# Ledger of designs, part 72: designed miniproteins, single chains, continued (3)

Each design is a single chain, and the fold is of that chain. pLDDT is the mean over its residues in the fold that is shown.

## One batch from the design tools (miniprotein)

Design m10488
Fold by ESMFold2-Fast:
Structure m10488 (fold): chain A 80 residues (1-80)
Amino acid sequence: SEEELLEKAEKVIEEGEKVLEDPNASIKELIEQMMKAGAVILAMETLKVVDGSISPRMEEALERLREVIEGLQAKIEALR
């Protein structure tokens, strides 16, 4: 359902933001959070294709998840 997917997205966004703010976060933890965020994005994009559209709340969550991935990727590159 939309509610279940939004709840899952909020949890993944919160976890990703915590890892981004953690100066001791390992590359492994950053990659694991990227994979979690990517899985939720894939689920939302699949729903968008199947239903033809998604709600504005889902579009906002999708943008926030993409921002989390970009932040995690930038942090991984900085640690290399």
Scores: mean pLDDT 86

Design m10489
Fold by ESMFold2-Fast:
Structure m10489 (fold): chain A 78 residues (1-78)
Amino acid sequence: MDEKRKKAMEKAKELAQEAYPGDDRVVSAAIRAAAEAYELIAKGEVDQARETASRTLREAGVSDEVVEKIVEAVVEIA
């Protein structure tokens, strides 16, 4: 469980850094979104995880294309 959570957070960080180099706010939001989504997926709430992660990323100013990439990667890892 812990290893998959860490993998999801690292993948979200990687994708955020590729799309928004040097934007610590976006990177922090992506890591937080991945952690929150993973906890919801662990409870069986996959749709809620997708919605919550997407909202967190959009509020941080992340583009819809990058939001979709990060959310899909987190769901696939979990």
Scores: mean pLDDT 83

Design m10490
Fold by ESMFold2-Fast:
Structure m10490 (fold): chain A 84 residues (1-84)
Amino acid sequence: KKEEEIEKRKKFIEYLVNTLAAMLGLPEEEKQRILDELYSNVDDEEKLIETLRKHLERLGVPQEFIDSIIENVKKKIEEIKKEA
């Protein structure tokens, strides 16, 4: 179901952003802003990936790690689609 897929994507995004915030020492306000922007694009895979890449680049994450994170996100979305 589409609703089940969206909820699983949101849960994964929350875990991802919480992990990144902990690793990078992000303030709660910045973490929440990133979450809100990603959630606004949760139903559009291409926009979600573009938004995530933009934030990772802004935070100074090296390109090789950005590419790895994006690849893992794409794989997770594909898994969620197969399970829903």
Scores: mean pLDDT 81

Design m10491
Fold by ESMFold2-Fast:
Structure m10491 (fold): chain A 82 residues (1-82)
Amino acid sequence: SAAEQRKIEMEMKQAEETYNNILRESNATLQESEALKDKLLKTEVNPEQIKQAEETMESSKNRIEEAGLAMEDLQAAVNAKL
């Protein structure tokens, strides 16, 4: 139906906006954490700060992956309805 198609289109648009925001924010955090880790390794080895930077990098990568999987699941659900 036209109403169901419109609902699907709105859900996809909302998901795309959410995904793009996650990518933007998570990539910024990843780049900042990579730069911090590089600086710490070159200036002074602080294992705790390096570990925290690595954990932030891992969390950011996981968030991007989870967002991507959620988009794939949504696309599959949309395709199943059409």
Scores: mean pLDDT 81

Design m10492
Fold by ESMFold2-Fast:
Structure m10492 (fold): chain A 64 residues (1-64)
Amino acid sequence: SNQQVEFDIMRPIYITQTRQMSQRNTSQQQQDFQNDMVNSMRSRGIPQSMIDDMQRQMDDVINS
């Protein structure tokens, strides 16, 4: 589906940005970034299940 293609393109970009933010930014700024990303993905029609999967991957990066 088009949503899967969009997700696959955005995933490496968002993971890289999350890694950079976890090293240099406050927890509040990291949370705001995640919220903005979720809203962006919803506006592009990405299913909630894929958004949830992205948030789990981002949390894994932060906790690594």
Scores: mean pLDDT 76

Design m10493
Fold by ESMFold2-Fast:
Structure m10493 (fold): chain A 92 residues (1-92)
Amino acid sequence: SELLERAEELAREAEALAERLREQVLEAHEAYRAGKPEAATSLPPEAAALLARAFDLFARAYEAELAGDDEEALRLGVEAAELLVEGLRLAA
């Protein structure tokens, strides 16, 4: 329950920050999907690096969920959300 509460808290913070930085987040995600996270030039390099790492961890969390490892999926998801929030705070 602690991880679920943390996940909900991080999700609310990430939604608020991502709304303010919507275009920058979309650019960072597109760059990540293209295999070139460094192409996200609208963000400080440190923020872009944190977002790229967060996206990678979210992808791994999804793979863990598909494998039926709900505990690992939640752990990776929380770690990803923490990096996302940190990156968005640096960009704000």
Scores: mean pLDDT 83

Design m10494
Fold by ESMFold2-Fast:
Structure m10494 (fold): chain A 69 residues (1-69)
Amino acid sequence: SDLDTLAEMSRLVAEGRYEEARSLAKTAEDLEEFERIKRMAERGRAIGAALAAAPRGLSVEEVQALGAA
């Protein structure tokens, strides 16, 4: 199912296995979902790095800026 495919893509992206995650995409819609998952993972890493570099933490505005497309 689409949900199973998205779950597996998310797992592979979290493991840094982008080529394998992309190979699960069989349609244009699946490719769009892969790009969304990849972008979310990149945003998560950026927020994590910013939090590590900011001992005060991040404001809601700063998190939103990092989360913007």
Scores: mean pLDDT 76

Design m10495
Fold by ESMFold2-Fast:
Structure m10495 (fold): chain A 79 residues (1-79)
Amino acid sequence: MRLTLRIVIRAPASKVAEAREIAARVEAELPAALAAQGHTLTVEVEVVADESAGDNIVVEYTVTDEAGNVVAEGTVVEP
């Protein structure tokens, strides 16, 4: 199955570098893990400096199928 994962990572300016490192790991690890299960995953990651995140790295994700339907979404907050 072909899936697209869009991730928006919001972090204060002081944590943008850490957020970019997290983004790079996700882009490397998730497509390989899903390929092992017979899925093709396209990963799109955007890192946004956002002071409203406080001291947290906020990860918002959306997974869409080949027709553009949202099949999963969520938010993860890392301190």
Scores: mean pLDDT 77

Design m10496
Fold by ESMFold2-Fast:
Structure m10496 (fold): chain A 74 residues (1-74)
Amino acid sequence: SLAAQLAAVDDEYHRRVLQAAREIEKEFDEKVKKENLTPEQAEKLRVEYIDKLREEMARIVAEHQARTAALLAA
């Protein structure tokens, strides 16, 4: 059914959101540890990674919207 297909698309959207957040957080933490950054340097890097997360989230949202639209058009 369309409802089941939309639910599956929503489930994938939620999984991708959580995965993207976890991967970006992991990369940030690993870089802070590897380069032994000061709190000030870590804060500057945090801003960069927040921007990266926003960019990834924008892509995930766009994909979700496109998939939802395709199902509704079918």
Scores: mean pLDDT 86

Design m10497
Fold by ESMFold2-Fast:
Structure m10497 (fold): chain A 67 residues (1-67)
Amino acid sequence: MSKDEVHRLTNKAAKAIMDGDSEKAVKLAEELAKAGHLDSVKALAEVAKSQGEEETAKKIEEILKKS
């Protein structure tokens, strides 16, 4: 995965969190984790917590633990 792709997917996931689209956010976080970009996944978990999306944040944190 290229740096540009990581940036694009991370931004899409963050937007999905802000839009309340938990399923899309989790799917994009899983894609980033499979590609080894755990730093981006951790950042997304923090975004979800800051937005009050506690369930989404927990699902993303579970992805980090499995990676």
Scores: mean pLDDT 82

Design m10498
Fold by ESMFold2-Fast:
Structure m10498 (fold): chain A 84 residues (1-84)
Amino acid sequence: GPAARRAHEFAERGIKEARQADEKSYKAVEEGLRRMAQAAEAGDPLAAVQYGRWATELARDAGNPKAAEAAHRAGQEVARSAME
């Protein structure tokens, strides 16, 4: 549905931005955002929100503010969709 599509779109954008910052940060953020999109597609919005938050924390801990911003944005969009 539209929520799953948005989750995938924001995950792809976040992955692209993380990739440009650092390969190690990119890999960690990619895994979290992929899990977020997969959970949203499977109809588990709570798990999707948790994975988005996890990806944001991973980027923050890696010292990658752009990747953290991208992951946070993706997580917020999924959270907004889950609250509908």
Scores: mean pLDDT 71

Design m10499
Fold by ESMFold2-Fast:
Order: structure tokens, then sequence, then C-alpha cells
Structure m10499 (fold): chain A 81 residues (1-81)
């Protein structure tokens, strides 16, 4: 639920061009792990541009679990869509 909420908040900020705030919303899920947070934030930004909000939520969940590889994978899928 926290991951889904942060992803939705991040998507809203990204749609407004507020990418720093989008990144901040996702960063709170990882306790300051910049690598995982960066991957999830990038997925949120790409998803906002492409409309793939579910991939943004999946990336945020992976980041929250510390699965940086999965977060990056979902980010790439959001960018490609």
Amino acid sequence: SDADRAAEEGIRYAKEGRYEEAARAVRELTGGDDRSSGAAAQAVIWAAKSGNEELAREAARAAQQGDTKKAIEYGKKAKAA
C-alpha cells in the first residue's frame, strides 16, 4: 500500500513536471537507497509520459523490497511502452 501510494503520488508530480518531488515520494520507500530510489523514480517519470502507471507501481514495490534489478527492469519496460 505504501509503495502503491508513493507511485501514484510520484506519477502526479511527474505529470506536472515536478520530477524532484516525484523522486522524493519514491525515495521514502527505500530509506535513502539512492540506486533503488533512482530506478523507481525513473520508472514513475517514464510511466507518467507513456500512461503505464502499473509499471510505476511495480517498480516502486520492487524498490521497497530492495530488489534494485527488478526496479530497473520495470523502469525499462515503462520507457519502452
Scores: mean pLDDT 73

Design m10500
Fold by ESMFold2-Fast:
Order: sequence, then C-alpha cells, then structure tokens
Structure m10500 (fold): chain A 73 residues (1-73)
Amino acid sequence: MEEWRERALRELTSAAKKAIDAVDAGNLDEAHKILDETRERLVAEAPDEEYRAWIEKAVDAMRQLVDDLAAAK
C-alpha cells in the first residue's frame, strides 16, 4: 500500500510539473491530456476506493490550478 502511494505521489508530482510547463508554453490542451492520462492510469491501478478517490481529488485540484494559470495569461 505505502509503496504504491509513494509511486502514485511521484507520478502525480511529475504530471503536475509537466502540465504547468505545458500551460507556460501556451498549450492548455496538452496540460489537460497529461492530467487526464495520469488520472486514468492511476485510477485503474488504485488498490482500493479510498486511493481512487484520492487520485481523482488530486487530479481535479491540479486541473483547477492549470485552468487558473491559463486564465491569468
């Protein structure tokens, strides 16, 4: 469980950085794609409902951040 959580957290952090970089480059579609692909993979791999809900909440928060950053340009 903890090993999966650590791996998922690293993947979420990496995806967030890539998505922010995509927004900075003016590519909101790519940012959304990165977050959606990461969500789909991690949700499918999640060992239980609690982790699935955590992944969805984390990705939703990152998507909101990405959208807010794009709107500020």
Scores: mean pLDDT 81

Design m10501
Fold by ESMFold2-Fast:
Structure m10501 (fold): chain A 65 residues (1-65)
Amino acid sequence: SGVEELTRKAVEVLESTGKKVLSAEEAIAAGNASGDGGVAAVLGETARAHPEGVSAEDVREEMGV
């Protein structure tokens, strides 16, 4: 899937938690629970870049959208 579609899916996974900001561990766990390897990779990389917290804006920044 395209970068925009993958970014949308990753953001939807974060938003499904009801939290504006997830811990790095929560973001990694949410990505792995999604069943989508691309989403898991995006959330894992965003969590490594943002160890203090992961937001939808951080995901968009890491994906360049």
Scores: mean pLDDT 84

Design m10502
Fold by ESMFold2-Fast:
Structure m10502 (fold): chain A 89 residues (1-89)
Amino acid sequence: ATQVSLSGEETSPGKNTAIANFSNLPPEASHVQITLKHDGKVETKTFSIDSPGNQTFKVDIPAGETTVTAAVLTDSGQVLAFATKTFKS
């Protein structure tokens, strides 16, 4: 089954990155959407999936408290898997 994990990395003081790891992506997986929620604002980043199997996506996160949701979707918009994690920096 398709799985998602979210982890964080501080690349330099005050610069944080969220890392979304996807495993077992099926051929019908077309897009990844990573949603950042901070200070009542919502930002969504969309990435295409080039091949099935495993893929990793990285997004910069703003300072403070940010909730990250990473979802993988089919071309028809069906959600195959998602994960949510709150990061504090």
Scores: mean pLDDT 81

Design m10503
Fold by ESMFold2-Fast:
Structure m10503 (fold): chain A 88 residues (1-88)
Amino acid sequence: MAAELEAKRAEIRELLRRLRETVEKIVAALKEKGLLSEEDLAAAEAYLAALEANEDAIIENLLADPEAYERFVEVTPKIIAEAEAWIA
């Protein structure tokens, strides 16, 4: 059981890392195209900083809610794949 929980923590952490990288790439692409306002850029940077700062809390909250965990691991890779396809 402990090993299974550590594997789930590692999976969530990796998905959060990939999600942050994908958001950074989207923000960079939108900024390059002049599609982001100064307020939108500041909001995106604050959001990324909050995700990084709250990573452990997000992981524990997802582990405490099995339904939220299942949705997160199902939906997050799909969001990343769609976003990566858009910025490619």
Scores: mean pLDDT 81

Design m10504
Fold by ESMFold2-Fast:
Structure m10504 (fold): chain A 60 residues (1-60)
Amino acid sequence: MVFTPDQVERAALRLYLEGKITEEQVRRLGEIAREKGYVTEEEVREILGDKADEFLALAA
């Protein structure tokens, strides 16, 4: 599964505002999205760990 920068921004911002992920996790996802133009499910799982499934639900 692959996410666009817009999908990454929306999902990461929602999780951050809910207190579920850190500012550093948001920044890391944003950097990957800017550099590559997309973020993979594997990168999301690696950065967010146990919060990855919540991100996947929001980004769908």
Scores: mean pLDDT 85

Design m10505
Fold by ESMFold2-Fast:
Structure m10505 (fold): chain A 63 residues (1-63)
Amino acid sequence: MADQIRQQADDVRASAGLVPDEKVRQQVLKQVDEALAYLDQGDLDKAQQIIDDAGRYLSDVLS
């Protein structure tokens, strides 16, 4: 499970690079960092929730 969340974080980080709005990019990168911090604490549920929210936000911006 941790490896899956890390892979999702990498995917979200890569997708953030496609966003021309710096403020949106910084917000997404901050969410990725927060998710990884929860993952390091062993809180997989919160890490997954934050990364899912970041991915959804990116999908909305890129659509």
Scores: mean pLDDT 80

Design m10506
Fold by ESMFold2-Fast:
Structure m10506 (fold): chain A 61 residues (1-61)
Amino acid sequence: EQLVENLAQNAYNVQNKKDVSEEFAQKVKAAREELAKLPKAEREAIRVEVGKKVDQLKAEA
């Protein structure tokens, strides 16, 4: 849950050129490292969920 949310928020922030804190950048790095430990199929599924979450964040903006 936190993994998908952190990755989606990072993608949304990058696409919208928003400033992010160093603390948030560290959370994103940790999320990416956790993602890298997962099997390929699960990583692909999480990337799909991250994309859906990014679309949701864009709709809210």
Scores: mean pLDDT 74

Design m10507
Fold by ESMFold2-Fast:
Formats: C-alpha cells, structure tokens, sequence
Structure m10507 (fold): chain A 94 residues (1-94)
C-alpha cells in the first residue's frame, strides 16, 4: 500500500508538470498504473529496477519533445525523490 501511494504521488506531480503535453501524460499514467498493478508480484530489486526505468523513460520523452531545461530539471527532482521514498520503504520491510 505505501509504495502504491508513493507511485500515485509521483504520478500526480509529473502529470501536473507535463500538462501541456497530452501524449506524455498518457504515457506516464500508463507506466505508473502498470507498476501499481504488478507491484505485489515484484521483488524489492525488481521494484527498484522498474522505478529507475520509469525515471529514464520520463526524462527521455521530455528530451525528445524538446521540453525546456527547467521542466526536465523539475522532472529529475520529482523522480529522484520518488526513488528515495521507494528505497526507504523497501529498507523498512527487510
């Protein structure tokens, strides 16, 4: 549950950041929903790999659409916080 809440929070922040890019919003929503759907089936290491892949995909898309540097920087901050929060929860469950 806690990891699903962290994913939803990151999704909400990213969707607001990319509100002017509907195709990217759809991609972010799809990737976040896919991660939530599969979270209970994944190992701790697989969860971290999926979060890191999600970060790479978001940043790649922003660069491809030519988003301003300020938007890319903000997305990096959101994704770094997301990864840290996920790591924190996974450490608690050990």
Amino acid sequence: EEIKEIIRKAEKELLELVKDYPSLQRQIKHDAEDLIKNIDKLSDEEILERVERFKEQVLWWLRQIGAPDEVIEKAEQIMEKFLEEVKSVLEKRK
Scores: mean pLDDT 84

Design m10508
Fold by ESMFold2-Fast:
Structure m10508 (fold): chain A 81 residues (1-81)
Amino acid sequence: SAALREEILAETRRRAEEIREEAVRAGFPELGEKMERSILEAVERHLEANPDASREEALAFVDTLVAIARAELAEVVREAA
């Protein structure tokens, strides 16, 4: 539904902003902007491709993307140390 889509996108925006802020604090603002944009784009594409996805399924996808982004950021930070 449109209401579910808006809920998921609003939550995705909040989570993506958190990742961006984490990257900025770590010294990688450009990476943070790229990660935020990539997460939002991927979730929007997923919702378009899966219009019948449940709230639980959509949120699990968001959680997976956020976890991948955090792992990538942690690796970049480790390599820069």
Scores: mean pLDDT 88

Design m10509
Fold by ESMFold2-Fast:
Structure m10509 (fold): chain A 58 residues (1-58)
Amino acid sequence: GTLAQIADAARKFAGVDEARARAAARLVLEGGSPEQVARAAGTSLKQGEGLVALGRAL
């Protein structure tokens, strides 16, 4: 489902491992801020904003 799709996007955006990607995806689904998502995923703020927007679209 949705968590797996967001985690896949996080892996592609940051090149991070599956555990970090899943943690970032969970933060998106829990209504976390783009800043929190970016820190968890090791991405830029813009990429974190993109992940939050993706979660809202799914």
Scores: mean pLDDT 79

Design m10510
Fold by ESMFold2-Fast:
Structure m10510 (fold): chain A 89 residues (1-89)
Amino acid sequence: VKELLNEAGDLVAQASDEAKDEDARIAATMALIGVSIALHLPGDPKEAAEFVLRQVERALEAARASGDTKAENLLQRAIELVKEAIEKA
C-alpha cells in the first residue's frame, strides 16, 4: 500500500511540475500534500488511500478544466495506483 501511494505521489509531483495552468499546478500540489499526510497519518491504510484518491481526483478535474493534457495523463495514472492501493489495503 505505502509503495503504491509513494509511486502515485511521484506521478502527482510530475503533474505539478509539468502543469502549465496555475490552477492545475496548485491542485496537483495540494494532492501531493494529501499523499504526504496519508503516508504519515496513523490509522487505517484503506481510509488513507481513499483520502488520497479524493485529492488526486480533484487535481484531475482541475487539469481537465484547464485543458492540461500532460497533467491529466499523469493524474489518471496516479488514480489507477491509488485504486490498487485501496484494493490491497
Scores: mean pLDDT 79

Design m10511
Fold by ESMFold2-Fast:
Structure m10511 (fold): chain A 63 residues (1-63)
Amino acid sequence: SEKKIKELEKKIEEINRRIEQLRAQEPSLDADQRRQNANQIAALGIDKAALELEIEELKKKLE
């Protein structure tokens, strides 16, 4: 439904804000912290991609 698409889009916006926060911290991190930061960003990127795919599938069902 259109409402579900909007809810998923809001979740993507929240993920984008979290990625932005993690990237902003990057210049202050040591090598180990930078690796953990990169792992968190990668995991958030996977979650975002899954939500984007769900939106595409919902849009296909509405058209």
Scores: mean pLDDT 85

Design m10512
Fold by ESMFold2-Fast:
Structure m10512 (fold): chain A 69 residues (1-69)
Amino acid sequence: MMHLSDVVTLSFERRGDEYVLTVTSKDGRTATVTVPSKDVKDLTDAIAQALRELGLDEHAEQVLNRKFP
């Protein structure tokens, strides 16, 4: 509960064969990354990329370094 969701809001929208991940920070900045629906492992990379675009590099590294979801 008191982790990533305390600083950003995550939303998923399915568009055809893809999922669009939208990450909105508490200051109102938004980053959007597209993830192929056939490869759920790309979700972790997409979240980390969106976090880096918002300047949350420490949280991006934390997400990438977690191997056991």
Scores: mean pLDDT 67

Design m10513
Fold by ESMFold2-Fast:
Structure m10513 (fold): chain A 81 residues (1-81)
Amino acid sequence: SSEQEKNQKLFNETLEKAEKKLEEAYKNIDKMDLDKFKEILGRIQSLVQQAAQAVKNKEPLSKVQKILSEIEKEVEELLEL
């Protein structure tokens, strides 16, 4: 359906934006709290896998959107380190 296509696109766009922000964070990794960086990165990786699985399983759009929102929050927290 068009809604499933929109959610796949949203997932791809969210992941691409997150990857670009993570690349920026990695350039300044030596100035960051490395323990917090690793902890937040681990949570982001877990959430990305959960979102990918939800999309693959054709789970409700609201569930996918909630996971994507949490990815965005974790990435923002990482950039504030």
Scores: mean pLDDT 81

Design m10514
Fold by ESMFold2-Fast:
Structure m10514 (fold): chain A 81 residues (1-81)
Amino acid sequence: KVPLDPSTIGRITGVGLEELKKVTSVDQARDAALEAARRMSELSLKGEGTIEKAVEIVREEASKVTSEEDAERVREKALKA
């Protein structure tokens, strides 16, 4: 019932970036966070944006640059923000 607004996307992406910087390189963390933000913005524009889908996007992009365990941890931190 809460749509993904630009502020929420920014907050989720910001938390994801900071958590990813702890488990991968800054460049990989930045690129993953930018792709996650792009996917979340596209989903929001289609009216399909939810917090649950946004944090799953963060987990999927994180899993490309870190372990599945670390990707799940990043998702949990993003969800709490």
Scores: mean pLDDT 77

Design m10515
Fold by ESMFold2-Fast:
Structure m10515 (fold): chain A 93 residues (1-93)
Amino acid sequence: MAVEALERAIENLEKAIEAVKAGDRDTAKQYLDEAVQALMEAGDVAGTTPEMLEALRNVARAKEALDAGDYDAAIQYFKEALENVRRALERLR
């Protein structure tokens, strides 16, 4: 279940990046919230890893950038969160 939750976080982070590229801030925030919920679920099941914590920090930075209208910074932070989630997933495999 933790692996499935992390895979869901990856999917939602990828969708958030595409929404930002499309200029759809509200949809990007929806996918951000889904990614946070998936990361929290993974932490509850498997314990919170340093990679999961770094992913949550980068998602928080992406939200702040999105709220500031800095879409380039938001995309960069979402990409960093995505790599953090991928590393967390590799650790569980």
Scores: mean pLDDT 86

Design m10516
Fold by ESMFold2-Fast:
Parts: C-alpha cells; sequence; structure tokens
Structure m10516 (fold): chain A 81 residues (1-81)
C-alpha cells in the first residue's frame, strides 16, 4: 500500500508533465523523510509540498496530482459501501 501510493503519485506527476529532474528531487527528499520515520506516501506528499514552496514544482501541478491521486482512491473506498 505505502509504496503503491508513492508510485501512483510519481506516475501521476510524470503523466501531468513533471520533468525527470523534478521527480528525482521529490524521490530524494521523500527518501530523507522515510529515513526519519515518515511513510513512503506521506513522504512523497511532504516532498511535493516543500518543492512547491521552493518553486521547483508548480502549485497547479501539485494540486492536480493530489486531486487525481485522491480520485483514484475514492472508487476503491466507495466499493466498500
Amino acid sequence: MDEEGARLLLETLRRLGASEEVLRRIEERAAELVAQGVSPTDAVLQAMNELTAEGVLSRELRQAAQREFAISMLPYLDALR
């Protein structure tokens, strides 16, 4: 689950036009956060927020990726009703 969430976020960013350089920076920062005890999915989300604040990742691209990720999880959760 945790690795799948992180992978889905990164694949969504790539599909939405994020460069390999931006993706690599997110992965490097997420790895630092995982070493501090953060889950892989939360680490990627935090790295995305930090890189958006630094201007490396656009706010629009971050929001679009987070929205698509949330929508991807909603049908799975809704199926449990």
Scores: mean pLDDT 77

Design m10517
Fold by ESMFold2-Fast:
Structure m10517 (fold): chain A 85 residues (1-85)
Amino acid sequence: MSPDVEEVVVTLPEEGMKLVLKPFELTDAPKEERLKIVEEGIELLEKTLELLRKAGAPEEVLEKIEKKLEEAKKIAEEYKKKINS
């Protein structure tokens, strides 16, 4: 199946960021569950970036998604610190 370019460029990165941010809204959920959601969001962003690179997306689009992935990884590290500290 070939996803639409718009879905890969817009929708999937937004869904990935939404998953990374969702645990900050689910403060009543177990720490392990919240961390898993963050990791799923990062995986979705990484997969989206790989698909865009393979499709030959413009460098500006790749940079934008890479920046979102970097931000998502920083959010995940903050979450890990809260679990261990």
Scores: mean pLDDT 69

Design m10518
Fold by ESMFold2-Fast:
Structure m10518 (fold): chain A 62 residues (1-62)
Amino acid sequence: ELYDKFLAEVKELYERGELTEEQYSKFYSPEFQLIYDDYKAGIITEEEFKKRYEEFLEKVKS
């Protein structure tokens, strides 16, 4: 659920032209998937997953 919400947000950013196709595709890369896997395994909390998503989005934009 939370993962789908984040992907919907980045898709909207891509459709608005705020992210390139390459930047958008990084959210389907192993780097972001590993963060999601940690969340599903209970290694990180929802708050930590949101923080890592925000950090990843900032990194992608830079």
Scores: mean pLDDT 83

Design m10519
Fold by ESMFold2-Fast:
Structure m10519 (fold): chain A 79 residues (1-79)
Amino acid sequence: MAEKEIEKAAEEFRQRTYERALAAGVPEDVARLIAENAKNAFRIAAYQALREGKSLDEALKIGEEAAQRVFDAGLADVR
């Protein structure tokens, strides 16, 4: 089911971005918020892509690109 794959990929992205934010010296509470925002961006973009008729593979790529942009912006705001 596409939903389970999107949720899994979004959670894996959240975990990676949380660890990267911590490694970058971001406080734990802020790192958690940045990671959660990136996960939410992944989910929103991926589900929108599926509703627009994109394949699961395309939806996952679109979700990852959206999540990466949100993560990069979040890091920039704290540096």
Scores: mean pLDDT 87

Design m10520
Fold by ESMFold2-Fast:
Structure m10520 (fold): chain A 83 residues (1-83)
Amino acid sequence: MKEDIEKILKAIEEGNFREAVELLKKYLSQEDIEKLVDYAVENLKLPFSKEDILKDETLLASAIYALYKNDPERFKKLLEEAA
């Protein structure tokens, strides 16, 4: 659903990362969210494990923000591949 991805991206662009995480959990599968977290941990060298990020909504929001800030084009592509 492209419209659902557009809602997620809009929330991130507006700095509403809590809403972005809620939308991610609503529209993406757990497996797709795990893929986003894996990419963040591998490419951004985050000081948290994948398991810690998946358990904590604040850490998940921070990981999503870091992904978007570092490479917004790649982040958009990852969301599109999840749909």
Scores: mean pLDDT 77

Design m10521
Fold by ESMFold2-Fast:
Structure m10521 (fold): chain A 63 residues (1-63)
Amino acid sequence: SDEEREAAFNHFDTDGDGYLSREEAERLGILPRGKTRIDRAEFDAILAAHPEAARMALAAIGR
């Protein structure tokens, strides 16, 4: 759900700047080629396209 994706993004956005770091995005397997960070809209789009990445992200927040 949108609320779960927001919770997952906020969990990984440790400094509250609205972006996931390269390290967090690479750990989830969602870093696009040529990118160094991911914003919320990009995060949502990637998770919608990759169910396994969505499952791992939600598991990280206990869902």
Scores: mean pLDDT 74

Design m10522
Fold by ESMFold2-Fast:
Structure m10522 (fold): chain A 100 residues (1-100)
Amino acid sequence: MEEDKERVKAFIDEAIERFEVLRKRSTDPELQAALDKAIEKLREIKERIDTMSVEEALQELKAVFDELIAAFPEGSPARVIAEGLKRGADLLLEEVKKKK
């Protein structure tokens, strides 16, 4: 359980870093605002992770990625990154379920 939470924390840190890099490269204020909101939500999940289950944390992460996927057109950098991260969260969730 502790090892799985550390893996989720590392995954959140990677997601934040990817969105921060995209934010710095963007000149689109709407994209910057959406990325700032996503980064803030990811940091909030990381702060609360010790008070929640791994499954709850992964579901909240997927919700953040789904918001970005819905907000941006197919093939856009933000959507491509969010879709990749959502797949990563799904794989982590499957691994957690296999241990039960």
Scores: mean pLDDT 83

Design m10523
Fold by ESMFold2-Fast:
Structure m10523 (fold): chain A 73 residues (1-73)
Amino acid sequence: DRLREYREILRNTVSPEEYSAFHGAMADAVRAGDADRALEIGRRFSRRLEERGLPDASDAARQIGRLLAEQLR
């Protein structure tokens, strides 16, 4: 499962606190049925990770937001 793979990349790369915050925000967006919010959360975290020089984690965050948004449409 692609979503599981991206979550594993992120969990293994960022701090537990950052992962928890991202996961919580994303879970809230999914629970609300807010596809645009899921995309925004993914894009914002992706940009922050890219600025830190973490391209694989950056891509994973963006893809998680995209895949979850697709499930909500």
Scores: mean pLDDT 87

